# Designs tried in a protein design run: designed miniproteins, single chains, continued (4). Part 30

Each design is a single chain, and the fold is of that chain. pLDDT is the mean over its residues in the fold that is shown.

## One batch from the design tools (miniprotein)

Design m13012
Fold by ESMFold2-Fast:
Structure m13012 (fold): chain A 100 residues (1-100)
Amino acid sequence: ERSERTGEIVAEAIADLFLRHVEEKAKEIAPSLPPVTPEELAEKRQLIDEFAEWFKKEFGNEEIAERVRQRLLEILDKYPNITAEQFREILEEARYLAYG
């Protein structure tokens, strides 16, 4: 029971760290970028789905993984000018934070 709670707390802390990193990076680069195309938006949504599935598999918490997915979609809506390539790079950096 206590070990289950500890796993949930760790997953939440890692999720918060990822989301904070993504939002701060998005906020920094978005103002310098051109308007988003429909194709770029679709690719970014796919990247969010792939990241959430990775989080679910890695940390084993479906509720927190869905929260991460929803929060990433909200960040995308706030900073739509980020390219799919840049967004992929930010998500890769966020994955690295889980281990370092």
Scores: mean pLDDT 75

Design m13013
Fold by ESMFold2-Fast:
Structure m13013 (fold): chain A 70 residues (1-70)
Amino acid sequence: MAEEGKKVWEEKTSGMISSSVPEKLGDRVDLSGATREGLKAAVRDWAAAHGITLSDEEVDALTDYLLSHA
């Protein structure tokens, strides 16, 4: 599902955000100490901060993508 998560990332950011953003989310997950659950929370927080609307399915897909990139 990493490819699907990448599509969600690109669509929701309109391709305007650099590839470094997944790395920053990975750092936040490391700090949280809970890989999958912490990354889902980080994705939701990041989306809210950027005014991006994500469905639960999109959060899961994006979480899988970021886990492969972190």
Scores: mean pLDDT 61

Design m13014
Fold by ESMFold2-Fast:
Parts: sequence; structure tokens; C-alpha cells
Structure m13014 (fold): chain A 100 residues (1-100)
Amino acid sequence: SEEKRKFVEELRKLLEEAVEAYKKGDLETELEILRRAAELALRFAEKHKDERLKSMAENVLRLLEEAERADEEQRKELLDKAQAGLMHMVHELEEEIRKE
């Protein structure tokens, strides 16, 4: 669907912005961008009743909540896991689009 393609493009842009924040060592900006991406994914999943995508987005949001309370070293590891989770979502959605 066109809505799904636009959603994936938006997620990719946010993930590219998060990578740039990571390269600059700006963990606070990285966390904020990843939270926006996860919240966007959650809203899309709820609108389309996609329980798998909802579960994945909720897992990323939980990692980000833990990152906010963590020390700097643990925060970096949690942000890396959140980034990987969002990238996995993008790959799964792109695969679904290819099969349409």
C-alpha cells in the first residue's frame, strides 16, 4: 500500500537522523529520534491492527524507557538495541511491500 511505503520512508529518515546523532556522540538526540520512530511505528500498528508490529514497537519503547534511566554506558547499549529493533521493523515491512 502507498500508506505503508510512506510509513517505511518516514522510519528510514528517522533512523538515518539517529545514526548521525550516534556518530556525533549525541545520545540524548539519538534517544529522542528513536522514541519518535517507535511512537510512529506504534501508531501505524494500532491503526492497521498489526499485532506483530505493535509488539515490536512496544519492545523498542521499553528499551528507550530503560535507556532514559540508565548510566551512559548502559544507555549506549540500550540505544543500539532500540536502533536494531527499528531497523528490523523496516526490513520486515520492505519485504512485505515486495511481496505485494
Scores: mean pLDDT 87

Design m13015
Fold by ESMFold2-Fast:
Structure m13015 (fold): chain A 89 residues (1-89)
Amino acid sequence: MAKEYAEKAIEAAKKMAEASRQGNPDLAVKYAEEARKYAEEIGKLGNPEFGENAISYADGAAVAARRGNPDAAVTLAQKAIEYAKEASK
């Protein structure tokens, strides 16, 4: 379950980066919100200390996507996923 959500969050983060590079901030934000949703679900299933960090980094990824910074958005989304995976252990 949590592993599947982590994989979906990673895929959403990759699509967010691609949309940002294509100059489509609305689509990038949509995928960033999707990645955040999966990170929140993972955080709720496991250790709350890691879940809070996952949500925080997912928020940062959405902000970076809105600002048109795909590299920062992907990096922050990956950190959110890492913390979400730790929360699910």
Scores: mean pLDDT 70

Design m13016
Fold by ESMFold2-Fast:
Structure m13016 (fold): chain A 84 residues (1-84)
Amino acid sequence: SLAEKILEIIKNTPDLQKAREKVKELVKQELGLDDKLADFVANTAILAYLTKSDEEAVRTIERAINLALQQKKERDELKKKLSE
């Protein structure tokens, strides 16, 4: 899953700031998230990695991805309605 890939990037990147930036770029490319939503996912993933087991970290990252995608959908729907 994307959440497992995100956790693997963090585990394999010793510099947490570099790990955060890699995660941010990945979710921008894979999910089309803007900077704010990508920051939310990346920050949540780093915190989950530092504070949780791998299994709970993956679940936390999956929830963050789902919340970011829902926010993107709501923003896209609002923009469409304002442009019509």
Scores: mean pLDDT 84

Design m13017
Fold by ESMFold2-Fast:
Structure m13017 (fold): chain A 73 residues (1-73)
Amino acid sequence: MERFENAVATLKSMDAVFAGRFIVRIAEEVSREEAVRLAVEVLKTLSPEEQAKVLAVIEALDPELARDIRAAL
């Protein structure tokens, strides 16, 4: 739980490009389920404009992951 909260805080301080790339890397190296869970928690704390920017980066790298994240929101 603590590590997940720290990851959320770190992602919120990142540019949308770095945040999106980090979420895609979690899907590749850890699991798609954990990446979706992390992305949903981060996106819920962002403005709609910031959410759109992060989702656009994820969709460019992994469109299926972006779809799964949108479905979970």
Scores: mean pLDDT 77

Design m13018
Fold by ESMFold2-Fast:
Structure m13018 (fold): chain A 80 residues (1-80)
Amino acid sequence: MAKMEEAAKLVEEKVREALAATPGVRGFRVDAVPDGESIRVSVLVFAEPAAEAAVRAAAEKAAQDSGKETGLPVELRIAL
């Protein structure tokens, strides 16, 4: 259990860092939780319309990189 929660925190931090580095983001919320054998990441972002594609790309890349680092499936859900 502890390892799954540590993985969830790592995923949350990576997604949060990626969004914070994305221009045009006004605010965001990232919640990562263990969900069975995977990590589910829910992202709510308030961004400029021109930044929407960059936000999606940053979140997807961070989730993918975190999945590789933890060896766990990462399920990303984005609300923009």
Scores: mean pLDDT 82

Design m13019
Fold by ESMFold2-Fast:
Structure m13019 (fold): chain A 86 residues (1-86)
Amino acid sequence: SMLREQADVLEKYDVGPGLAKGLRAVADLLERPDTTAEEIIDELRKLGLSDQMIRSIVLLGLRAAREGQLTPRQTEVLRAALRLLE
């Protein structure tokens, strides 16, 4: 997963352990074919992340989507998650 690779890079450079952990969780959830936007937000909140941190993680995922690193389904789930955070 490209998001898991991005999480590993963030963790390696010590750019906020919560951000790396959250991005890895999103990568794991997006590998499931039935993952919903609500499920992504709920799992990130269970990790103790603020709504601002969750939004940043979703935006990083959408950047990966623009670079062709996500499937259309994974991209739509992240777009739905971003709408729920508005």
Scores: mean pLDDT 79

Design m13020
Fold by ESMFold2-Fast:
Structure m13020 (fold): chain A 68 residues (1-68)
Amino acid sequence: SELEELAKALGVSVQTIRELEAFVKKLGDKNPSDEEIEELARRLGLSVETVREAIGAIRAILLREKAA
């Protein structure tokens, strides 16, 4: 799946990507705040940069799956 390939590309576990996917789905049409990104990064033990990249990539994947 594209989420598994994203996990490989970012060097994180598939479980971490699924937690980020759940966060993205909970956000819906809302953009995450910088505070939400920082809290998520702290909780997952990731850099803010990695969390931002993962959220953007997950949103793109979910939009493509909805369109396809």
Scores: mean pLDDT 80

Design m13021
Fold by ESMFold2-Fast:
Structure m13021 (fold): chain A 80 residues (1-80)
Amino acid sequence: MLERVKKLLEEARTLFEQAEKALAAGDIQQVRDILQKLSEILDEITRLLAELPNPPKEIVQEVEDLVRRASELQARVDAA
């Protein structure tokens, strides 16, 4: 279970980097597409963490930070 969460976190980090590059290039549609995929991955991570009775605090905090950052990017895209 934790190995799956770690793999999904790696994918989420990669997508976040791609979204930041697309945003810097002004490709708003690409940012939206990436954010949709990122949202799906973060939802999956959250469900997997809910199955663990005592998930590591470091992982929980990282997921919360990524969810917040993704929401902030979504707000910036929606404002553009």
Scores: mean pLDDT 82

Design m13022
Fold by ESMFold2-Fast:
Structure m13022 (fold): chain A 104 residues (1-104)
Amino acid sequence: ELEERKREVLEKMRKHLLEARKAVEAGDLEALRKHLDEFGKYYHEYSVLEAELKGETDKKERIEAQSYAASEILKIGIYYDALTDPDEAIATLDSMIAQVDAEI
């Protein structure tokens, strides 16, 4: 079922956001980049699954491109914040975790 896959993807997104949060607290930029990259992959899959569940197949290619671009911007922003204001990076990650938890 697509709904089961959606839940699995949300759980993976949550896992990688929590690991990214720990990486920011530890100052581990390599781990942060790795977990943000993994989050981005699952965020992309989530966006495509949402489009399929809504029957928006005619917009699928655009949704795929938009979700990819959005995830890349998000990853760069959090990485930049981790270098300049780690508390802001943590606040962003906590907000994202809360949003994922609301969908599960």
Scores: mean pLDDT 83

Design m13023
Fold by ESMFold2-Fast:
Structure m13023 (fold): chain A 55 residues (1-55)
Amino acid sequence: SDEEVLEEAKVILERDGPLDDETRENFRLRLSTPENRIEFEVLDGIKLIKEAVGV
C-alpha cells in the first residue's frame, strides 16, 4: 500500500539521509495517488533541509 511505501521511505530517510535520484524515482513510481506523492516530496524535502543545516 502507499502507506507502507511512505513508511519505508521514512525509515531510509532517517537512517541514510536524502535519497539519491534513482531511489527517489522508484518511490515515486510505487505511489498511486497525487496526495501520497506530495507527502513523499515533503518528507524528502524536510530531510534535505535537515542535512543542509546539520542535523
Scores: mean pLDDT 78

Design m13024
Fold by ESMFold2-Fast:
Structure m13024 (fold): chain A 66 residues (1-66)
Amino acid sequence: SEEREELILLIMGAMYLEEEIRELRKKGAPSVPAEELRKRFLEVGEKVSKENPELKKEAEKLLEEA
């Protein structure tokens, strides 16, 4: 499912960027449209998925647990 694949990529991107996101929030980051954040997560998720297939399994588990 395309929807499921997209969610997995979003989760992977979010996992990888979790620290960056927390740092930005701590500094009071400017308002960013949700669509822009979504695109960034997809980009990072796709890259991470290619480099770390283990993280894809973790993301799949998180999606199932949610």
Scores: mean pLDDT 69

Design m13025
Fold by ESMFold2-Fast:
Structure m13025 (fold): chain A 67 residues (1-67)
Amino acid sequence: MKEQKEKVQKAFRDVVEEARRLGHDELAERIRQELTLNLQAYGITPEKAEEALKFAEEARERVRALG
């Protein structure tokens, strides 16, 4: 469980950092807030961790589509 939490938190940080690296600071802040809310909603069970990781991947795709 703790390892899944760290994996989800790392994915969230990576997406926000990638958005900032591409110069989308306002988008990075909105993604950070969105992913934080998803992490709170989707706890740290194996199934909920996978759902949170999907949200992080979708956010990363949005960042890449803009870059």
Scores: mean pLDDT 70

Design m13026
Fold by ESMFold2-Fast:
Structure m13026 (fold): chain A 98 residues (1-98)
Amino acid sequence: GTKPTKKEFEILSKVYKYLGKDELAELFEKAAEGDEEALKEAIRNSDEESKILILLTGLAMLAIEKGISVPVVVDGKTVFYKLKTEEDVIKVLIEYYK
């Protein structure tokens, strides 16, 4: 698999902050700055749902770069969204976990 990028860690930090997971948000902020130990700690302290969020963030960023629509499950229905910005990714991830 592809390794997460700095932008993916920045997005994860913002999403976790919105979800009230401030400790995970701080760890991913440090990971975005190149702190490998903070990244390991964040992954170790992430549940299975959080690990899925990490993967989805990476796929969403790849979709922006390639200009493709991604499937998002909202209220049990699959909807295809064309993501254009990092803000679109953050918004979609927050809605999914609300």
Scores: mean pLDDT 71

Design m13027
Fold by ESMFold2-Fast:
Structure m13027 (fold): chain A 97 residues (1-97)
Amino acid sequence: SREELEKQAEELEKKIEEEEEGSVERGITLMELSGVYYELEKYEKSAEYTEKSVKDLEGKDPVMTAQSLQGLSKSYEKLGKFEKAKEYYERALELAA
């Protein structure tokens, strides 16, 4: 339900406060949070948290970075920003190769 997704978002936000900025652990939690906001159809928030996830994971975990870039592409597509969506999707494919 929406209420369960909102509770999940709150719990993940609390977890992020305990995690070091730039860590892989924080990057993964930010991916999870962005997914919850995507399900809540809060695509702007989903994109913001996914962008933070990419920053934390970039240069440290190419597979997780690719997953975050795919999520970012989906969020930008929902926001009607198709050129950005394509750019991030292509970056994700390059990292997953």
Scores: mean pLDDT 87

Design m13028
Fold by ESMFold2-Fast:
Structure m13028 (fold): chain A 93 residues (1-93)
Amino acid sequence: MREAEEAARRGGEAARHGARRGTAEGIAAAGIAGAGGGVGGYIYSKNGEEGERMAELAARLAEEGGREAGTEDGRRGGELAARAARNMGRWAK
C-alpha cells in the first residue's frame, strides 16, 4: 500500500537526517526513526514480503544519511538505524 511506503520513507528520511548530524542526539534519533520506519511499513503492509520491502527502503535511506555525515559517528548511526529498520520489518513478519 502507498501508506506503508510513505511510513517507511518518512522514518528512513528522519533516520537519514539524524545520522547526518553525527551527534549523540542525532544518532539516537536515527535509531528510533529507523525502527519506526520498519514498524510503519509493517502496519500498512498486508504481508511479510511487502513489510520487508518497506523496511529495506527505510534502511537504505538511513545508510545514505550515515555516509553523507562524513564522520564515523554518523556512519555508525546510519548503520544502527538501518539495522533497526530491517529488524523491525523482519520481526513483525
Scores: mean pLDDT 63

Design m13029
Fold by ESMFold2-Fast:
Structure m13029 (fold): chain A 140 residues (1-140)
Amino acid sequence: SKADIVLSKAEKEILDVIQKLKNGEITFEEAVQRLKEIVDKALEEISKLPEIEAFYAVRRLAEMVVQAAVELYKLGAPLDLILELIRHVFEKIAKLFPAQFPGIARDALWALEELAKKYNLPQEFVDAVRRVIEEVLAEA
């Protein structure tokens, strides 16, 4: 589907950024800026899809962003930069998909909890990411 094309492109570009970061080719600040740009482009394309396809795609993109945040954390990125990425993405989703946003936020929080268990993530990190998503949800 068009949704799968947008998601596959975004996933590849996110993985390319993480790989460049692992190789020391870019800074954490550059990585976060590039990830914001990738997600912004993907959300713009998703917003043009039929409602059902858009909801499926944005939900999966939100999960990909949470996964990217975990990878940034594992690579030693400053927490403030990771939280900046999470806030940017979820605020943009809330603006573009206000009716669907509560469901998308809940799914992203569930994905965060599953990743926290899988990778034994520090509670401070999990609580900080959860708080940002919950703050955006309260403001939406």
Scores: mean pLDDT 91

Design m13030
Fold by ESMFold2-Fast:
Formats: structure tokens, C-alpha cells, sequence
Structure m13030 (fold): chain A 90 residues (1-90)
């Protein structure tokens, strides 16, 4: 559901804004150790930590195409993820 994924993306973006790249990496490692099924949060944390995202891996996670496009645009342009999500919610 696009609306749910966009909300999850927005919340994850707000959380990531409060983190340094080092803190984002630590949070990502913790979620991975716990086996947490939070693909959007993990993708946002990877982006904040400077870890590259690919379209193929995001598609394999079953994310909505619009969410994938937003994540890849943030990576490619360096635009704030929150701003891109706000535009998508209009």
C-alpha cells in the first residue's frame, strides 16, 4: 500500500535526520542482528550511512515503485529525503 509505505518512509526520514552517518550505521547493524523486517527503515538508514542502494535490491524487498524512485532520487541528487516524500504526499 503506497500511502502506508510513504508514511513509513517519512517517519524513517525524520528519524534519520536526527542521526549522524555513524549512528545510522549502528542502528542499521542493530536492526540486522535482531532480524527486524523493516525494509524501508533499513533502506533509509543505509542512505544516511552512505551505503549504496540499487533498484534491483529494493524491488526484491517488494517496495512500491514510487518509494523506490524517491529513495534512488535522494541518493542520486542528494536532496533531503523528507522533502521528496512531502512532494509525493501532495
Amino acid sequence: ELEKELRDLYVSAMVAEQLTPEEAKQRLERLEKLGADHPIEKAVLRLKAGQPLTREELEALGLHPKVIDILLEAQETGKPLRELVEEALK
Scores: mean pLDDT 83

Design m13031
Fold by ESMFold2-Fast:
Structure m13031 (fold): chain A 82 residues (1-82)
Amino acid sequence: DALELLREAINALKKGDVDKAVKLLEKAVSEAEGALKKIAEGVLKLLKGDKNEAAKLLNEALLEGTPEQLKIAREIVEVLHK
């Protein structure tokens, strides 16, 4: 499921495997709906260097996401930030 794909992407990022994380996020985008899809797309844009589109998608997810979905988004951002 999309949540498991996002958790696997977090693990890949922790190991420095950006290529694997990108592939997992692309799968999450195809399987997810609503806020989870926007989180996956936003993180994917951030990894590709498109910070403006990433910020837009992540802000939209904040309006629609459940606390659990937003926790996953925070974990991904924390791994990318350190």
Scores: mean pLDDT 80

Design m13032
Fold by ESMFold2-Fast:
Structure m13032 (fold): chain A 60 residues (1-60)
Amino acid sequence: TEPVYTEEQLRALARRAAHKAGMSDEEIERLEKEGYSPLQIINIAGERILEEQRKREEEE
């Protein structure tokens, strides 16, 4: 069962995901100001994590 999140809770989750992907607070705020939703930011963070994993696999 998927929990119901408020916009603020989604923003907090997006920030955590972005930090895990190596994004700075300034980069996250820039994306928010450009109109990216918290869910879109989570997706961008996920793509970065996958790209880094792919690079590691290609180098090893």
Scores: mean pLDDT 75

Design m13033
Fold by ESMFold2-Fast:
Structure m13033 (fold): chain A 72 residues (1-72)
Amino acid sequence: GTYLHLKGDGSEEAKALVEELLASSAFTRVVCEDGRVSFQPTGSAESAALVERLRASKAFEIKESTDPCAPV
């Protein structure tokens, strides 16, 4: 599975999308030892829709990795 590493721009849009991800059961959240958080989509329609919204948003730098705790 692919893990999404998100860096928000500090906007209200970024905050709202992160809160929606944290409230959703459509993602597995991985917390790394350095405090970074990555999100793995469950493969549901809900996870696909949220990923599309994240990619369409200009509020995030999104990095994809097969490692939940990749260094960048």
Scores: mean pLDDT 77

Design m13034
Fold by ESMFold2-Fast:
Structure m13034 (fold): chain A 79 residues (1-79)
Amino acid sequence: SALAQAQQLVDQGVQLMRQGEQYEKQGNIALARQYYQQSRDLFQAAYDLLRDSPSLEAQTLGGIALIGASVSQRAIESL
C-alpha cells in the first residue's frame, strides 16, 4: 500500500539523517551533506506519495515526512 511504502521511506530517511549526523560529528562534511541530501529526498518522496490522500493516517504520515525533509534541508544549510 502507499501508506506502507511511505512508512518505509520515512524509516529510511530517519536512518540516513542519523548517518549524516555521525559523519558531521567526525568532521566528514562531504559525506554528511550526501546523507542529509538523500534523507531529504526520501522524506520528499514519502510526502509526494501521500499528498493527495484524504485519509487522516496519510495526512499525518505526510506531515511527518514534510517535517523530516525540512529538518534535513536545514542540516545541509548549517554545514
Scores: mean pLDDT 91

Design m13035
Fold by ESMFold2-Fast:
Structure m13035 (fold): chain A 76 residues (1-76)
Amino acid sequence: MDDEARFALDGLARSGLNAARVKDSTIMTNMFRRMAEGFRDEALRVPRYGPWADRILEAMDEGEEATRRVWEEFRA
């Protein structure tokens, strides 16, 4: 239960970082964004992870550094 949602949040963060890194490739960016959305839905099964999933998705639009910063804050 929690372990599955936590795994989904990890996948969301990794997909977000990858999407931010490959901004020059529309195909790859769209692929990683769709993966991130899937992981976000799984993470929302645990309500306390919702705010973190939303912050990672927002940071992904700002770039790699923003996404990494949010993920580091969650792990602290």
Scores: mean pLDDT 72

Design m13036
Fold by ESMFold2-Fast:
Structure m13036 (fold): chain A 100 residues (1-100)
Amino acid sequence: MSKEELLEQAKQESQSFYLQFKKDIELLDDETLEQLVSYALSLNNSVLTIYAAVQAYTITRDLDKAKVLLEQVINLAKEQDLELNVVNISALINQIMAKQ
């Protein structure tokens, strides 16, 4: 999936999400972004899951730690019966980080 395809999908969610997501992915190199996208899509086929992966990488600055954090976010969301959105992703990351 290209950056252009990701940004088009983000526009379908909301204008504010598109602007934030565009800013966040521009800070990543193409190889890191491709690995995060591939891993996120293997867990859940959603642009919000890709956004969660990007946020996890921004916090951890380590690809393997970001993958672990992403899985924890998805599992905690399922446990709490929460649909992923920008606000919930931030809250779930903070909740996981507070327990460590």
Scores: mean pLDDT 80

Design m13037
Fold by ESMFold2-Fast:
Structure m13037 (fold): chain A 75 residues (1-75)
Amino acid sequence: SSMEEMKKELARILEEHRKRLEALLADPTTTEAEILEVSRETLRKMLELLKKYNAPKEHIEAVERELAEVDARLA
């Protein structure tokens, strides 16, 4: 089903995010801005995926709020 496809793509996005964060956290020179930028990229991918599969408005709005918070911290 399309929902199972969405879940698989979401799991891939989250696993890629985990690997990127793990690499950044292993590097003592990593900045907060670099961590926030990776989070912003992941949230953008999640938002596009949720919109593509017409996920519940509540879930889309939750990701939009998290993205806005990350954008504010990077400004």
Scores: mean pLDDT 88

Design m13038
Fold by ESMFold2-Fast:
Structure m13038 (fold): chain A 82 residues (1-82)
Amino acid sequence: GPPKPLSPEEVAAAQEILTLAEKKDFEGLRELAEKYRDTHPAVAQIAETALETGDFELAKEMAEAMLRHARGEPVGTPLPPP
């Protein structure tokens, strides 16, 4: 189904993923994934993706997209025709 709106806890966790990915902190990302696995699996999956692929930039993009969705911001802006 379509993704639902994020809770404040999910927003905070997504911001934490950005911080941990910037530091390339595997242990922090693993702890975050374990912490949110049962309560917020979408956030846990972003952290797990970074751990599985080693692609911290992808994890940052996913977390930023999640934060923009939480704020009701578009995930992409279509250019208006000239």
Scores: mean pLDDT 73

Design m13039
Fold by ESMFold2-Fast:
Structure m13039 (fold): chain A 81 residues (1-81)
Amino acid sequence: SVDDQIRQMRGQMTTRMYRGTIHIRNGDDDSARQDFQNAQGIMDDIMRVRRRHGITPSDDFVDTYNTIRNMVDMLNDQLDS
């Protein structure tokens, strides 16, 4: 079902976000970037699935997406400088 698919994707997203946060705490910015980029990709997939089924994303979900995107952009600027 769509709900099962979204639930599975949210679980994967949360795992990547958690790992990324741990990598930041350890000063491993390259690994953090990889995990946050993967989380962002999963969030894009969730938004696509929801949009196709007429499900509106929550403001909290959109805010989280923008936060992760900004974090990836910041890490790109720091690591690729």
Scores: mean pLDDT 84

Design m13040
Fold by ESMFold2-Fast:
Structure m13040 (fold): chain A 91 residues (1-91)
Amino acid sequence: ENIEKGLEYMEKGDYLKAIDYFLEALKENPDNAEYYRLIGDALDAMGYVAGALFAYHEAYKLDPENEEYKRRAAQAIEDLINGVTKRPLPK
């Protein structure tokens, strides 16, 4: 339910609304690492690299065997350190 709506808003580029629905999904299942990863993807799409790093790190913390979450957290750290901000979204 909340995940489906969050994904719909991701497709529309309404990342703030997508995050709202992913947070509701996380409230129902707080141990779901994938919901943190989806929040991280939305924050990254908005250029909020530090926020994306936080979300990916929470996903990795919940599922440390998942190499994808580990890789995304590492990439966000590199982007933050190097000052590489997400490219501006097409208007």
Scores: mean pLDDT 76

Design m13041
Fold by ESMFold2-Fast:
Structure m13041 (fold): chain A 103 residues (1-103)
Amino acid sequence: SAEEEYKALLEEMIDQIDFALRERERMKAAGVPEEVIQQRMIAVLEGIGQQVKEIGEISGDEAAKRELLELIEKAKEALRAGDWEKADELLEEIREKLERLLA
């Protein structure tokens, strides 16, 4: 059903965030350059942004879609600025919002 597809997409986005955060820590421990980690995290957020646009079309919740896209853009800006603390706060906000939509 459309509801099952919607929930599956939300769960997938949450899993992608969790996986990306784990891979970031592994890459840092391995001495991967910060700019490489930054670009990979931005690519993950761009992918999530596309999925948010798709679920917004399914749910019709334009407010939730807009808020998520704004948080994603702010997180990308924080990453480009090297502000990992701000990026982590924004990623947590995105994750929490996705969990609220899933509930």
Scores: mean pLDDT 85

Design m13042
Fold by ESMFold2-Fast:
Structure m13042 (fold): chain A 69 residues (1-69)
Amino acid sequence: MDARASARALTAAAHATGGSGAMGAASEIQVLADQGRPVDGATAAAIARRAGESAGDEEGAKAAQLAAL
């Protein structure tokens, strides 16, 4: 999966759950995409989980992890 596709999926998950964690993960993946760095599903899922944990948003973190896979 390319990083932009992962960022879009995570942004959609954030809107669906109202969670800030998924939005934060989408932003990180978007930065990687802009730098031309490859992001696979496992890396995207790990970023989503960490962003959700940082935001204190467990529901958003779970939704983002599933969307990134």
Scores: mean pLDDT 62

Design m13043
Fold by ESMFold2-Fast:
Structure m13043 (fold): chain A 98 residues (1-98)
Amino acid sequence: QLEEAIERLKEALKKYAIASGLSEEQAEKLAELTANSIRELIEQKRYDDAISVLDFLSETFSLAAKVSKDEEVKKAAEELAEAARELAEIVRKKKEEE
């Protein structure tokens, strides 16, 4: 569940970056760095920090989806915002269980 949600966020970020004009290599590196950073925060039990980052991503890309004129960028931003929201909920539950 948690690892699947991190992989969904990684994939969504890669798709958004490509739609926004990054190369596949740049998009993959950005997505990997972001996913690894979030995973590290969770492993360190820095749940509030992980939630803050994910809430920021969710709000930022929800806004990006609303203002984007490109339909592919808009769709990718919506998917990224949703992936960030789902992962934040999983992290909140994990925090409550510990």
Scores: mean pLDDT 86

Design m13044
Fold by ESMFold2-Fast:
Order: structure tokens, then C-alpha cells, then sequence
Structure m13044 (fold): chain A 60 residues (1-60)
């Protein structure tokens, strides 16, 4: 109940924070730079995990 709300908020915050990186990855992919797109997606994944964990810690 309360835990589910905290997880939903954490996911929302993490998604908002990584959106610029995902947008940059899409731009790189559209430009034919698949290597840069893959790198940006990996950075977005790492940033998502970090922000998600931090948001869960704040929701204690």
C-alpha cells in the first residue's frame, strides 16, 4: 500500500531524470551513431537505478 506508492513515485522521478539521456540516445540512433546511442542508454540505466534507490531511501 504505502510501499507501492513509494515505488511508483521513485520510478516516476527516475524516469523524469533519465528522459534527457534517452532523448539524446534516440537522436544519436537517428543520426546513425549506434555506439553513442548504446552508451547513452547504459548511462540512463545506471542513473535510473541510482535515482530509484535514492528516492526509495527518502520515502522511508
Amino acid sequence: KEEEEAKTKAISEALKAVRPLVDQANDAWAAGDSATAAQLLNEAREKFVKIYKEALEKAK
Scores: mean pLDDT 79

Design m13045
Fold by ESMFold2-Fast:
Structure m13045 (fold): chain A 61 residues (1-61)
Amino acid sequence: MIPIDKLNSGDKVKFIHPETGEVVEGTILGILDYDKGIIAVKTEKYGVVDISASNVLSILD
């Protein structure tokens, strides 16, 4: 599991979409709630999605 303190705005990530279970790529826009581990991710298919940091599978470069 990637800790939330390792996730930064502008990082490209691969994550599990919370509604569909699909593996999706996106760019982190920011941390919405650090204590709850909620981040905003911009995707091409779904727009901006709020996800748990626990749904992040990998950081892409």
Scores: mean pLDDT 79

